# Ledger of designs, part 92: designed miniproteins, single chains, continued (3)

Each design is a single chain, and the fold is of that chain. pLDDT is the mean over its residues in the fold that is shown.

## One batch from the design tools (miniprotein)

Design m11399
Fold by ESMFold2-Fast:
Structure m11399 (fold): chain A 55 residues (1-55)
Amino acid sequence: SEVQKLLEEAREADLETLLELYQKAMDIAVKNPDDLETLKAAAEIGRLLRERLEA
């Protein structure tokens, strides 16, 4: 899926790119609210962003 590609990019991304990928993933998830796999992938990008900020 498109959001799974964003998640794969997010794992190696710098903080600025990671924030942009998270915003894109959430926009896709909001437009597809019944797609739980898309929402889970967006949430995982958010978790990576949080860990990066807490480090």
Scores: mean pLDDT 82

Design m11400
Fold by ESMFold2-Fast:
Structure m11400 (fold): chain A 60 residues (1-60)
Amino acid sequence: DERRLEAQMGANKLANKLLEEGVPEEVANQAAVEVYKLILAGEPLKEAEKKGKELAKKLV
């Protein structure tokens, strides 16, 4: 499933970036789940990543 692969890759990319920036694993995982859900719902990758980053910022 192409969409699920795209969602998983986008989620993993954001999670790794947040962890590299020192964001706690629990917060990085919540942001990654948000990106995954948004991409599956048809959101563009860039918008999903932006919303995931905004969520992480609110939780830290």
Scores: mean pLDDT 83

Design m11401
Fold by ESMFold2-Fast:
Structure m11401 (fold): chain A 75 residues (1-75)
Amino acid sequence: EEKENLKKGLENTVKSGEELAKQSTPEQAELILELVKQVQKNGDEAIKSTPEEAKKLIQQSYALGREVAERILAA
C-alpha cells in the first residue's frame, strides 16, 4: 500500500514534468524530458531496492522533477 502511494507520486512527478515540457520551448522541453527520464529510472530502481533506500530515492527523484520545473519557470 505505501509503496503503491509512492509509485503514484513518482508517476505524477513524471507526468507533471512531461506536461511542463509540452508548454515550454522545444529546446527546454528536451532538457526537461531528459531529467524526467532520470527521475523515472531512479524511481524504478528505488522500488526494487530496500524499503529505506526506495523511499530515499523516490523522494530525491521527486525533488529533481520539481527542480527542473523551477529552472524552466525561472528561464
Scores: mean pLDDT 71

Design m11402
Fold by ESMFold2-Fast:
Structure m11402 (fold): chain A 67 residues (1-67)
Amino acid sequence: KEEEEKKKFDELVDRYIKAIENAAKQGPKAMEIVKEGALREFKKFEKYSEEGIKRVNDAYEKALKAR
């Protein structure tokens, strides 16, 4: 039961990370929009939101540095 919620949340995080990587090709403003969307959706998952936010922020910073 809880494992199913964890899997769905992990898939959601992975989807947003891929979206950030794809948006990086369009520019930093596109990445910001995707990040804001991720943060809003992750707030619905209180117990896992912090981990998801951290992973998305890490992907965002990595994309900025990679250029």
Scores: mean pLDDT 78

Design m11403
Fold by ESMFold2-Fast:
Structure m11403 (fold): chain A 61 residues (1-61)
Amino acid sequence: MDGLVAEWRATFATMSIEELERVIAFLRRQRDRAIAAGDEERAARLDRLIAVGEETLAEKK
């Protein structure tokens, strides 16, 4: 049960391909920062959001 993922999935569905690509790039940068800081929980959460974004992007293409 992850309400955050559900909310982001809905948000990504409303974005254009270009907007979604920018958001995914932003999330990847945030994930890399979390990894560098040793924040494994945040990195795992960001990886999940990136996966949802990439899935949504694939559906739009």
Scores: mean pLDDT 80

Design m11404
Fold by ESMFold2-Fast:
Structure m11404 (fold): chain A 60 residues (1-60)
Amino acid sequence: NAQLKAAHSLGKAIQAYEDGDKETAKKYLEEALHYASQADPAFAEAITRLAKELLEKIEK
């Protein structure tokens, strides 16, 4: 279930970013990466890539 938790956290991060809440978005990105580290390696790589892309947008 780490995959589901990682995906949910990433989804919440994207929603927070859309709402302009960068602090909440960063918090959920941390949670997504934490759960991704417990998931299948290929899935973890995909989540990490998407999280880095979103983080770059937040930090502009």
Scores: mean pLDDT 81

Design m11405
Fold by ESMFold2-Fast:
Structure m11405 (fold): chain A 71 residues (1-71)
Amino acid sequence: MASPEQREAAREAVRETARRLGVKLSEEEVERIAEQALASAATAAALLGRKEPSLEDVRRAAERRVEELAE
């Protein structure tokens, strides 16, 4: 399911989006949001008949999660 590359992409997207939006996240929060993003991306990929989400799908899901926290 989620590869180390997908997990790292999710963490990077969380940290980058948090920096851009001025949201302060602990490393523990980054991990939780990254896992949520991976789960969302995996569900979307499964609905399209794919076994794994793309790195772009993972990054998009992570950005969306952080944006929700900034609202």
Scores: mean pLDDT 79

Design m11406
Fold by ESMFold2-Fast:
Structure m11406 (fold): chain A 91 residues (1-91)
Amino acid sequence: MEEEIKKIERERAAKYSARGILEAAVIFEALLRGMEDLARQLKELLDKKDYDGAIKLAEQAGLKEVVDMIRQIKELDKEIKELDKKLKELS
């Protein structure tokens, strides 16, 4: 159904945007704290979709807010994958 597909596409686009904003915020928070090596490592892990590795690294650095943001990124990535599967089933 065209209307159902468009609704899923809009939801997917919103989640992609939210994920991108949170990924940028994670890197920015590490940089603001002068943790350039941590920011680089977090970016590499996020680019690889290694969210559990990114969470562990942020926890070791004591960045609770960054940990919470990465957990949100992980959830958004799961939701996007579920929407991708639904779109494929409707196509």
Scores: mean pLDDT 85

Design m11407
Fold by ESMFold2-Fast:
Structure m11407 (fold): chain A 64 residues (1-64)
Amino acid sequence: SRQETKDQILETARSAVELAKKGKLTPRQRDAVIRWMEQQIELYKDDPEFVKELQELLEELKRI
């Protein structure tokens, strides 16, 4: 379902943030994840709850 897809996106984003915090994400991988997350925010822009959660994860990733 559309909700299952959104849940999978959030779990993928959380995993990427955890990997980045552990220093296990290369700069290229980090940049690719940032671009991917920005694309997901645009794709689901009509879902404010999803966008808010993903934006918080994106901001956290950008601070690493």
Scores: mean pLDDT 87

Design m11408
Fold by ESMFold2-Fast:
Structure m11408 (fold): chain A 68 residues (1-68)
Amino acid sequence: SEAELYAALTYREALELALEMGLSEEEARKIAREAGDLTLQLIREGVSPAEAARRAMEEAERRARELV
């Protein structure tokens, strides 16, 4: 589904962001999973896939910054 594709893309982008910020692979995967899950949740709540992904990435970046 489109929702699953956007969630997968958000997972990948959040993973790459966290790793580039110096987080461990374990912490980066946790942030990535949370971003993917949030993307799916927002789409199910009626948010457009692109907007859901953007919001999930903003949250992932905030989360990563708190851990570095």
Scores: mean pLDDT 89

Design m11409
Fold by ESMFold2-Fast:
Structure m11409 (fold): chain A 73 residues (1-73)
Amino acid sequence: MKEELEEEIKKLEEKIKELEEEIKELKEKLKEAKEKGDEKKAKELELEIEFKEGMIGLLEGMKSWLEKLLEKL
């Protein structure tokens, strides 16, 4: 069970890293859209970034909970 929790934590870290890379790419696209004056595209990108940042927050919360659980085992 302890090894299973450690593996789940690792998987969450990998998912968080993937989302961070996606957000970085979206932020670059957002900068380009704003420079071009594409307000519609900028709003769509901002919403997608906000959604992915929210997902990272949830995954970090889950990771923190699993780490706390692992410490008590």
Scores: mean pLDDT 84

Design m11410
Fold by ESMFold2-Fast:
Structure m11410 (fold): chain A 120 residues (1-120)
Amino acid sequence: MEKVQEAMSKLSEEVKKKIKEIVEKGVKEAVEEARKAKEEGASLEEIYEIIKEHVEKMGEEIKELALKAGLSEEDAELVAKGYMELAGAAILGRLYEEGLISEEEARELAERFRKWLEEK
């Protein structure tokens, strides 16, 4: 966590604003796709894959933006991972609040998502 904060401190306010826009848009799109899939009878595994795809796309965009802003590869990866963790938590929180997943399902997906990010 502290290393992520240090890497983020190297970013300008304009770059941080762009990252926030990427995350806000990506979270909204992921929730909308997951909601539609759930309405069509998608499994918990299919919902998890939708979340992973959207978060990975956000992470790639954030990493590219950080690299263009002059961060090292290591710092750019730390920034991307930090925002991917925040985005995943936000998506799962919204799906739970909207009643699309149960509290138990939200906990299971959050644990799986955290482990997946730790392995990246």
Scores: mean pLDDT 85

Design m11411
Fold by ESMFold2-Fast:
Structure m11411 (fold): chain A 65 residues (1-65)
Amino acid sequence: MEATKEAAVDILAIELEIKGIEFVGREGKKYKIAYPKSDKEAQEEAKRFKEVGEELGFEVELIEK
C-alpha cells in the first residue's frame, strides 16, 4: 500500500518537471520541490502537489527560486 502511494507521488513529481517545476530531491517520505517565484502557474501546481502529497502521507517542502 505505501509502495503504491510512493509510486503515484513519484509519477506526479515527473509531471511537475514537464511544467517547469524542479524536483530537488527526496529523503525517505520527504519531497523537495523548487519553483520560480515569477511563474504563477508553477507556484499553483507546486502548492497542489504539496496538498496531494501530504494527503497521501508524504511531507512536501516547497522552495522558491
Scores: mean pLDDT 72

Design m11412
Fold by ESMFold2-Fast:
Structure m11412 (fold): chain A 78 residues (1-78)
Amino acid sequence: DDLMDKKIKELEEEIKANPENPYEALFELGYVLTLKKKYDEAIEVFQRGYELSQDNPEKRHKAQAAIKTIEGIKEILA
């Protein structure tokens, strides 16, 4: 709803303002999108986090795990 939409906007602005360290904001955005049941958009955001984390195995694994979890939710709901 309005509060989550505001949070999404704030996170998008944070990602734009901090391109050197977007990981935490990207992951938070992905989780908020998942709570709104926007699974495809959430996967795209986590995939971006994965791509930007090629030199950081911990962040890369976190993003990949989130994507797999959401894909599993989509399969259960299909």
Scores: mean pLDDT 81

Design m11413
Fold by ESMFold2-Fast:
Structure m11413 (fold): chain A 67 residues (1-67)
Amino acid sequence: MRVVTTETLTVTLTEPDGRRHTAVGVSRVVEVDGEVTREVGEADLPPFPAAAVGTVRVERRVEELPL
């Protein structure tokens, strides 16, 4: 049996001057018969100003498929 977990992270940062930055990261984990393989994506955001105010949105999808 294969279990696939996909997480999509969207980060929006707004600076005090109204400037907006957006970054998207994707992480995928695949498990087959207890063996875990991590595939994917950018985990870290580029450096942003410390005064920025951020919002993070996380979407998770889990699929379990018979092989």
Scores: mean pLDDT 61

Design m11414
Fold by ESMFold2-Fast:
Structure m11414 (fold): chain A 78 residues (1-78)
Amino acid sequence: DAAVAEGKRLMEEGERAYAEGDLETAARHYREAARLYASDPVLRARALGNLARVYEAQGRPAEARALFEEAVAAAEAA
């Protein structure tokens, strides 16, 4: 599936950006990956969990919590 392949690329680019401290780029890539994974609850949960980590690193704990809760719900729907 082209969407899943593109999502995987975005997840890899997001991890690279996160490792380099580019939290804005990491967040953009993880948000787009979550969108592309809309029909795959396990992959979507992974992307949302990684986005939540970025929001915690940015000092946005309430938004990170909401994303972790959404990721758990997505995984439980799998």
Scores: mean pLDDT 85

Design m11415
Fold by ESMFold2-Fast:
Structure m11415 (fold): chain A 100 residues (1-100)
Amino acid sequence: LKKKIEELLKKAEELAKEIVKLSKEDPDNKVGIAKLLQEYKKVVEEIIELVVEANDEKLAKEVIEKLREITEYIASHLDEDLAEEVKEEAELAIKRLEEM
C-alpha cells in the first residue's frame, strides 16, 4: 500500500504542475483546466481510499500534510472561485482520514 500511495502522490504532484503550467500559458482554456482538476480530484480520492485501507494514523498524517501542500500550490495559481472549490474538495476528502 505505501508504495502505491507514494506513486499516486507523485502523480498528484505531476498533475499540479500541469494545471499550473496550463493556467499560466493558456488561462482561457477553461475546459482543459477543468479536465486536469477532475483528474487531480480522482487521484486524491484514490489516495484517501488507500490510506483508509492501510489504517495507519502516522501515514494518514503525512499524506494529509502532503495533499494540503499540493492543493495549496494549485490554488495559489487559480482564480479565487476555482481555488476555493479545489480547497473545499480536498478538505472534504481529507476529513475521512482525520476521522480514523
Scores: mean pLDDT 82

Design m11416
Fold by ESMFold2-Fast:
Structure m11416 (fold): chain A 72 residues (1-72)
Amino acid sequence: SEKEEAEKKLKEAQEKAIETAKKNLKTEESLKELEKIIEELKKALERAEGGIREKLEEQIKTLEEVLKEAKE
């Protein structure tokens, strides 16, 4: 399916962007920006229903792992 292939490519691009961001998260400003993004996604999760909720939870978990590694 063209949709499934597009979603796979999007996920791979997202993972690569996160890996690249980890290498550049050396400034306090970059860490604060990531924390803000996580907070906004958590607020969106409180209002989310059905399948979008699962996608938001996965995204939040991934970003929290990036933040944890950057702080350690």
Scores: mean pLDDT 69

Design m11417
Fold by ESMFold2-Fast:
Structure m11417 (fold): chain A 69 residues (1-69)
Amino acid sequence: RRAAVLAELEARLAARGEELEARYAATDDEAERERIEKEARELVEEALRELDPELLEELKKQEEEAKKL
């Protein structure tokens, strides 16, 4: 189940990932790189929301637990 979700996630991100990678390589501005990384993270979260919302919530819970430390 998780392997199928990851494969579909990779397929959906292929075109957008290439665009983000090109933009990342074209810039030497750290603020722009942080923006691109944030866009990539948001893109992954939206894809997971459609493919496996339970996994997305589990990952968010792990991040909240990590912040407690």
Scores: mean pLDDT 73

Design m11418
Fold by ESMFold2-Fast:
Structure m11418 (fold): chain A 68 residues (1-68)
Amino acid sequence: SDVDEARAEVRKKSREEVEEMLRTLERIIAGLEAALPSLSPEEQAVSRERIGMLRTLRDILQEILDQM
């Protein structure tokens, strides 16, 4: 699965690299969430789906970081 592939790839990174990835991901999520009110309902649906996927990745990165 994409999640298992991402998890395996992240495990190869240093703690500092994972922390940087997590910070970057949090900024992307925050930016997408901030943009939601200015989007059409159709664009909001697509953006929410993307945000959901990114939140899942964030949770995986945080879990890996917590185990380092």
Scores: mean pLDDT 83

Design m11419
Fold by ESMFold2-Fast:
Structure m11419 (fold): chain A 95 residues (1-95)
Amino acid sequence: SLEELLKLFREKLAELRARRAALTDPRLAALLERKIREAEELLREIEELKKKNAPELEITNLEFRALSVISEAELLLDLYEAGRISAEQAVQLAE
């Protein structure tokens, strides 16, 4: 359901914020802050569209966008924490 998906997204964003707080590289921390804020704005828009009883396709489009932003942020952090990419490479990949 949409409510379960929004709960999952909020939980993932909380985890991303905690992981960001542990980062020592300021460029990567700034990138993650931008991604987190973008996802938070998308979730706010989803909730507003739901309150307005907007078309399902419009809501679903924002859900896919939110999932994309969150998934990219998670993958970049996972690769960085595993030592597979540098902070500079993570920023470059997000371009």
Scores: mean pLDDT 89

Design m11420
Fold by ESMFold2-Fast:
Structure m11420 (fold): chain A 70 residues (1-70)
Amino acid sequence: SLDELLEEIEKLLEKVPEEVKKEIIEALRNGDFERAERLLLRLYLEGKISAEVASKIGKLMREIEKLLKE
């Protein structure tokens, strides 16, 4: 489900500031993948998430996109 995918992303972002985490989850819930990708790229460049975490979130984002296109 969408909520399960969002919870998995939220867990992967547990060490990032709550405000940024909420913005990413809201963007994904609304299908704003461009905004979510920009926020995730910023977190990666700031060293707040690893490449492995970014890759995992990217896979989950593709699953969310498929659900929202139904």
Scores: mean pLDDT 84

Design m11421
Fold by ESMFold2-Fast:
Structure m11421 (fold): chain A 98 residues (1-98)
Amino acid sequence: SKLVEAVRLARRKLLGFDIEVSEETAERILKKVFEALKLESQGADEEKIWEVYREIAELLGVPVLDEEDARQVFDIVMEALKEVDPELYEKLLKEAEK
């Protein structure tokens, strides 16, 4: 699926190698990405937003040292999603603003 392709692209950008990703794991990452976007759009506390960024990094198997690293992981996931599935990317942004 395009979602699996996007998650694999994000992992390649973050870790420098390709790893197989299950549909279940990709869908869990998508759910957390949407959660982060909703929290950002609601002006939620930064600590809550960074906690979700850390959860995304953990699902990707990417080690993070601080909140800046976690935000960078989230940004790269968003870039990969936009590259692989721009229609889903736009839909997530629109739905998060509601």
Scores: mean pLDDT 85

Design m11422
Fold by ESMFold2-Fast:
Structure m11422 (fold): chain A 89 residues (1-89)
Amino acid sequence: MKEEIEALKLAFDIANELKDSPLVKKFREANPLASPLEIAAVAVYEWLKDPEKRAELERTLSPEQLAVLERMARYGKELIEEIEKKLKE
């Protein structure tokens, strides 16, 4: 529980830093009713795509916290793949 709460706090901090990123902005525009958790999942997915940012988190976080963020990144990836399918149609 404590590790999950800390990981979720970090995910929302990442979402705030990436609020104006093209990917996160496009996801919000495509899904106006997206929950804060869905937006955070997309932001974490984008953050972990960067090898430097991933390495920073691996150095800073516990394995349990990393597992939560990696689960969120997988969810964010699925959400983006759904949007990309609609855009290519």
Scores: mean pLDDT 81

Design m11423
Fold by ESMFold2-Fast:
Structure m11423 (fold): chain A 67 residues (1-67)
Amino acid sequence: PKLVALVAAETEEEGREAGERVKERYGADEVIPLVGTDVAEALAIARKLEEETGWLVGVVSAEVALK
């Protein structure tokens, strides 16, 4: 199955930087930055995507990814 990572970020810049790191570290097939979205909201979006697509969807905060 396809592996997709959702990155919860406060800014577009953080989302882009964190997205690149997540793709490199976890081997995600796709990375989707969610600017202005907290982890709880991103998790709800991830569950909906899993239901609609059958993809494996993970959530990472930009703060965690940028460490």
Scores: mean pLDDT 80

Design m11425
Fold by ESMFold2-Fast:
Parts: sequence; structure tokens; C-alpha cells
Structure m11425 (fold): chain A 87 residues (1-87)
Amino acid sequence: MELQEEAVELAKKSPQTKGVEIEVKPVDNIEEAIKKVRDEADTVLVYSDELFVARKGDTLYVIAKSLEAFKLALKLITPDTKKIVIY
């Protein structure tokens, strides 16, 4: 919960998220969130112990276990990205 709030604030301050819609989704279980996103995604960009990032169309899905991992996810934002979903 606290990590998600800090990630959202970090995203809002990032130049890379300018013009990108930010959506926050509650996560009760990280593994269930990863499974759901993976099943719906077009491409998985990162799958590690600390960070899961996947893309579906112009939407980037991020599940990060630390702020440092979330900072790495922000580097995956491209000009084609219109929305970021933070779990």
C-alpha cells in the first residue's frame, strides 16, 4: 500500500510520464496480479523477482516490489505509451 502510493508520486514527477494516464489497481496478492496481467498482455518486457512489466497495446502494466524496481519500469515508457497501470 505505502509502496504503491510512493510509486504513483514518483511517476507523477517523472518527465517520462508527461501526457501518460496513471491508473492504480489494488493488489491483494502480487503473484495473482502478475498472473492476471501476464494472461492479458501482448508482451512481457520484464519478469524478475523485483519487477514485472508487461504491455498491452499502448498500456504499460507495472508490478514492482521496490521503488528502485519501479524507477527501472519508468525507463520502459516510450512515446507510444498512453497509459501506465500501477499495481
Scores: mean pLDDT 80

Design m11426
Fold by ESMFold2-Fast:
Structure m11426 (fold): chain A 65 residues (1-65)
Amino acid sequence: SLEEAKKLVEEAKKAYENGDWRKAYELFQRAVDLNPNLPEAQDLLEKLAKELGVSPFAKPEDIKP
């Protein structure tokens, strides 16, 4: 649902602020999977993937915690 996707985005932002980039990536990816029409989640996932030097299609396991 939209509400669940927004909650995942909020949790992902907190994980990012705490330096847990793998968790942030997983949560943003889950938000996009749950609601692909939420632009904020898509934009933040792509931005984080670029910052980490990985493909936006990379799996979370490819990102160090």
Scores: mean pLDDT 75

Design m11427
Fold by ESMFold2-Fast:
Structure m11427 (fold): chain A 58 residues (1-58)
Amino acid sequence: MEELEKKIFEKEIELSLARMELAIAKLMGDKEKAEELDKKVKELEKELAELKAKKEAA
């Protein structure tokens, strides 16, 4: 497995988990945790987009 493909896969898993945690925090009304997780989701989406762009360029 290419190192880049492995990083993409790992980030996709991390993003899925963060999205699930965000959904749970929103359902429970944990505003502070939801805000932190929303920032994490956005950062992971940005990182994943950059990694995918590198894969397409290769």
Scores: mean pLDDT 81

Design m11428
Fold by ESMFold2-Fast:
Structure m11428 (fold): chain A 76 residues (1-76)
Amino acid sequence: MSKEAIELAEKAIKLAMEAMKVAKTKKQLNRAIGLALRAIGVIFESEHGIVPDEEATERAREILEEAEELLKEAKE
């Protein structure tokens, strides 16, 4: 289990939830929901050893970057 992957995924979920609150369009809301679900998937896969720790960490980082971008877009 990758503690770093889980920490990054949890941060992504928090940002995705914030994006859901400030979403101005249904498309932004759906993207935020999708990002949260993807991050939950990374936590599940990492906790159950389905993916290597390095892969889980990279996926979590990618989702976090997408969540940060969406939140910036939604706040504009």
Scores: mean pLDDT 83

Design m11429
Fold by ESMFold2-Fast:
Structure m11429 (fold): chain A 60 residues (1-60)
Amino acid sequence: DVAQRVAQLLGTTPDDDFINNLLDGAGIDRDTPIGDVERDRIINSIRNNPATRHLADQVR
């Protein structure tokens, strides 16, 4: 589950608006399995989005 993997990466509880913003910025569908490439895209999406940039520090 993409939502579960995103929560694991960020150490946070997933919500639809938050996850949709990350996945849209990363160009990832919610049904896409999260591997190393997808993880990097999500991290870059977090860093490039002003609303989520503060969370990038938790993914380091």
Scores: mean pLDDT 66

Design m11430
Fold by ESMFold2-Fast:
Structure m11430 (fold): chain A 98 residues (1-98)
Amino acid sequence: MKIKKVKMTLTGKSADGVEKTISFEAKEGEDVGAKLVEAMQELSKLPNLTEMTLTVEVEYDNGIKKITKTTVKDIFYDDAGILRGTDGEIKSEVKKLP
């Protein structure tokens, strides 16, 4: 049994109630991590981002689908420039040069 495709949906919510959803599909041989980083960078453009939900749908060659949903709340940048959350953990280093 092997993975046929992976569909990812990222939804960000701001403190002002603005929602932004980015969806992408990764096939065999594609860099899923790079696509995820690009989607996270796009969501980080939302002012006052408070919640991020990642939904991952994995389809296998035998027709089985597995859906996993992860929600991270109270998202903030610490004084080291690392993105953090409370109900899950997103670790992304964004070094803002002076």
Scores: mean pLDDT 63

Design m11431
Fold by ESMFold2-Fast:
Structure m11431 (fold): chain A 79 residues (1-79)
Amino acid sequence: MISKELLFAEVEASMELLKVAVAKAIGVPLSPEAEELERRGLELIQRGLEAAKAGKQEEATELYREAARLLREAARLVE
């Protein structure tokens, strides 16, 4: 069974990523800082997914939390 903490961390990271994706889709230009934060956040989501697939739920949770933090910062920059 997936942990509740892992599920919430994954959802949070995905929601912050969606905010950045929506900004890009409507033509908001991303600053180089926002682009770098998005890139790092996406990399952490990929690592979190691989950790989750391997059954490393605690590691996956930490990776998704860090991804959410970076993507939230990127989302703030694009407002």
Scores: mean pLDDT 84

Design m11433
Fold by ESMFold2-Fast:
Structure m11433 (fold): chain A 55 residues (1-55)
Amino acid sequence: SFEEKLKKELKELGYSDEEIERFLTILQNVRDGKATQEEIDELIKLFKEIEEKKK
């Protein structure tokens, strides 16, 4: 459910399928404790964009 909602939101915002897959990979890295600071910053930026554009 969460992943499906996120994919729809990202597509509506104009993100490509490759970018969406990259985002999901970063989320997995966060869960596994393998995320880099750059990946964390990328997630923060993405969520901020989603909040400002639609939410």
Scores: mean pLDDT 77

Design m11434
Fold by ESMFold2-Fast:
Structure m11434 (fold): chain A 92 residues (1-92)
Amino acid sequence: SDEKFKELVDKAIEYMEKGAKALAEGDYEKAVEYLEKAIEYLKKALPISPDPEALKRAIEALERAIEAVRKGDKEAAHRALAEASRAIGELL
């Protein structure tokens, strides 16, 4: 349902914000954990998404953000987070 979809996406956004904050603070372990939680909520939203392609792009962008964090590439991580946020914005 639309309500359930929005609740799952809102939780994903909350974890993305927590991940971005942890990244800014240099806590890469927490950044990865929060972004993995964001992906979990987006994956739960995927089968009920009105635009599964936009949601898949958001998930892929977050996966790239996690890889960048693990490599210590802060700039690539921030770019990937921005791409994920833009794709999610297309869903709302």
Scores: mean pLDDT 89

Design m11435
Fold by ESMFold2-Fast:
Structure m11435 (fold): chain A 78 residues (1-78)
Amino acid sequence: MEVYENFVPSEFTSDTLQLAKQVRNGYLVFVLEDGRLVYQGAFKTLEEAKELASRFEGTVYILEVEDGLIKKVIKIEN
């Protein structure tokens, strides 16, 4: 598991940044499929986000959003 603070990997687009601004606070889950990030959902807790992430095979990203800003990116390799 890799964690990035105040850094967003190049795989994320401007659409992901806009989604973070709209959600404002929480955890966003994305699955990497064929080189594309597929948005799966937003959760209030990291525990709920990790539970969903554990159901996917391959690379999953969890974005920690605070005040509409991406504070941490958690990369999970299943």
Scores: mean pLDDT 76

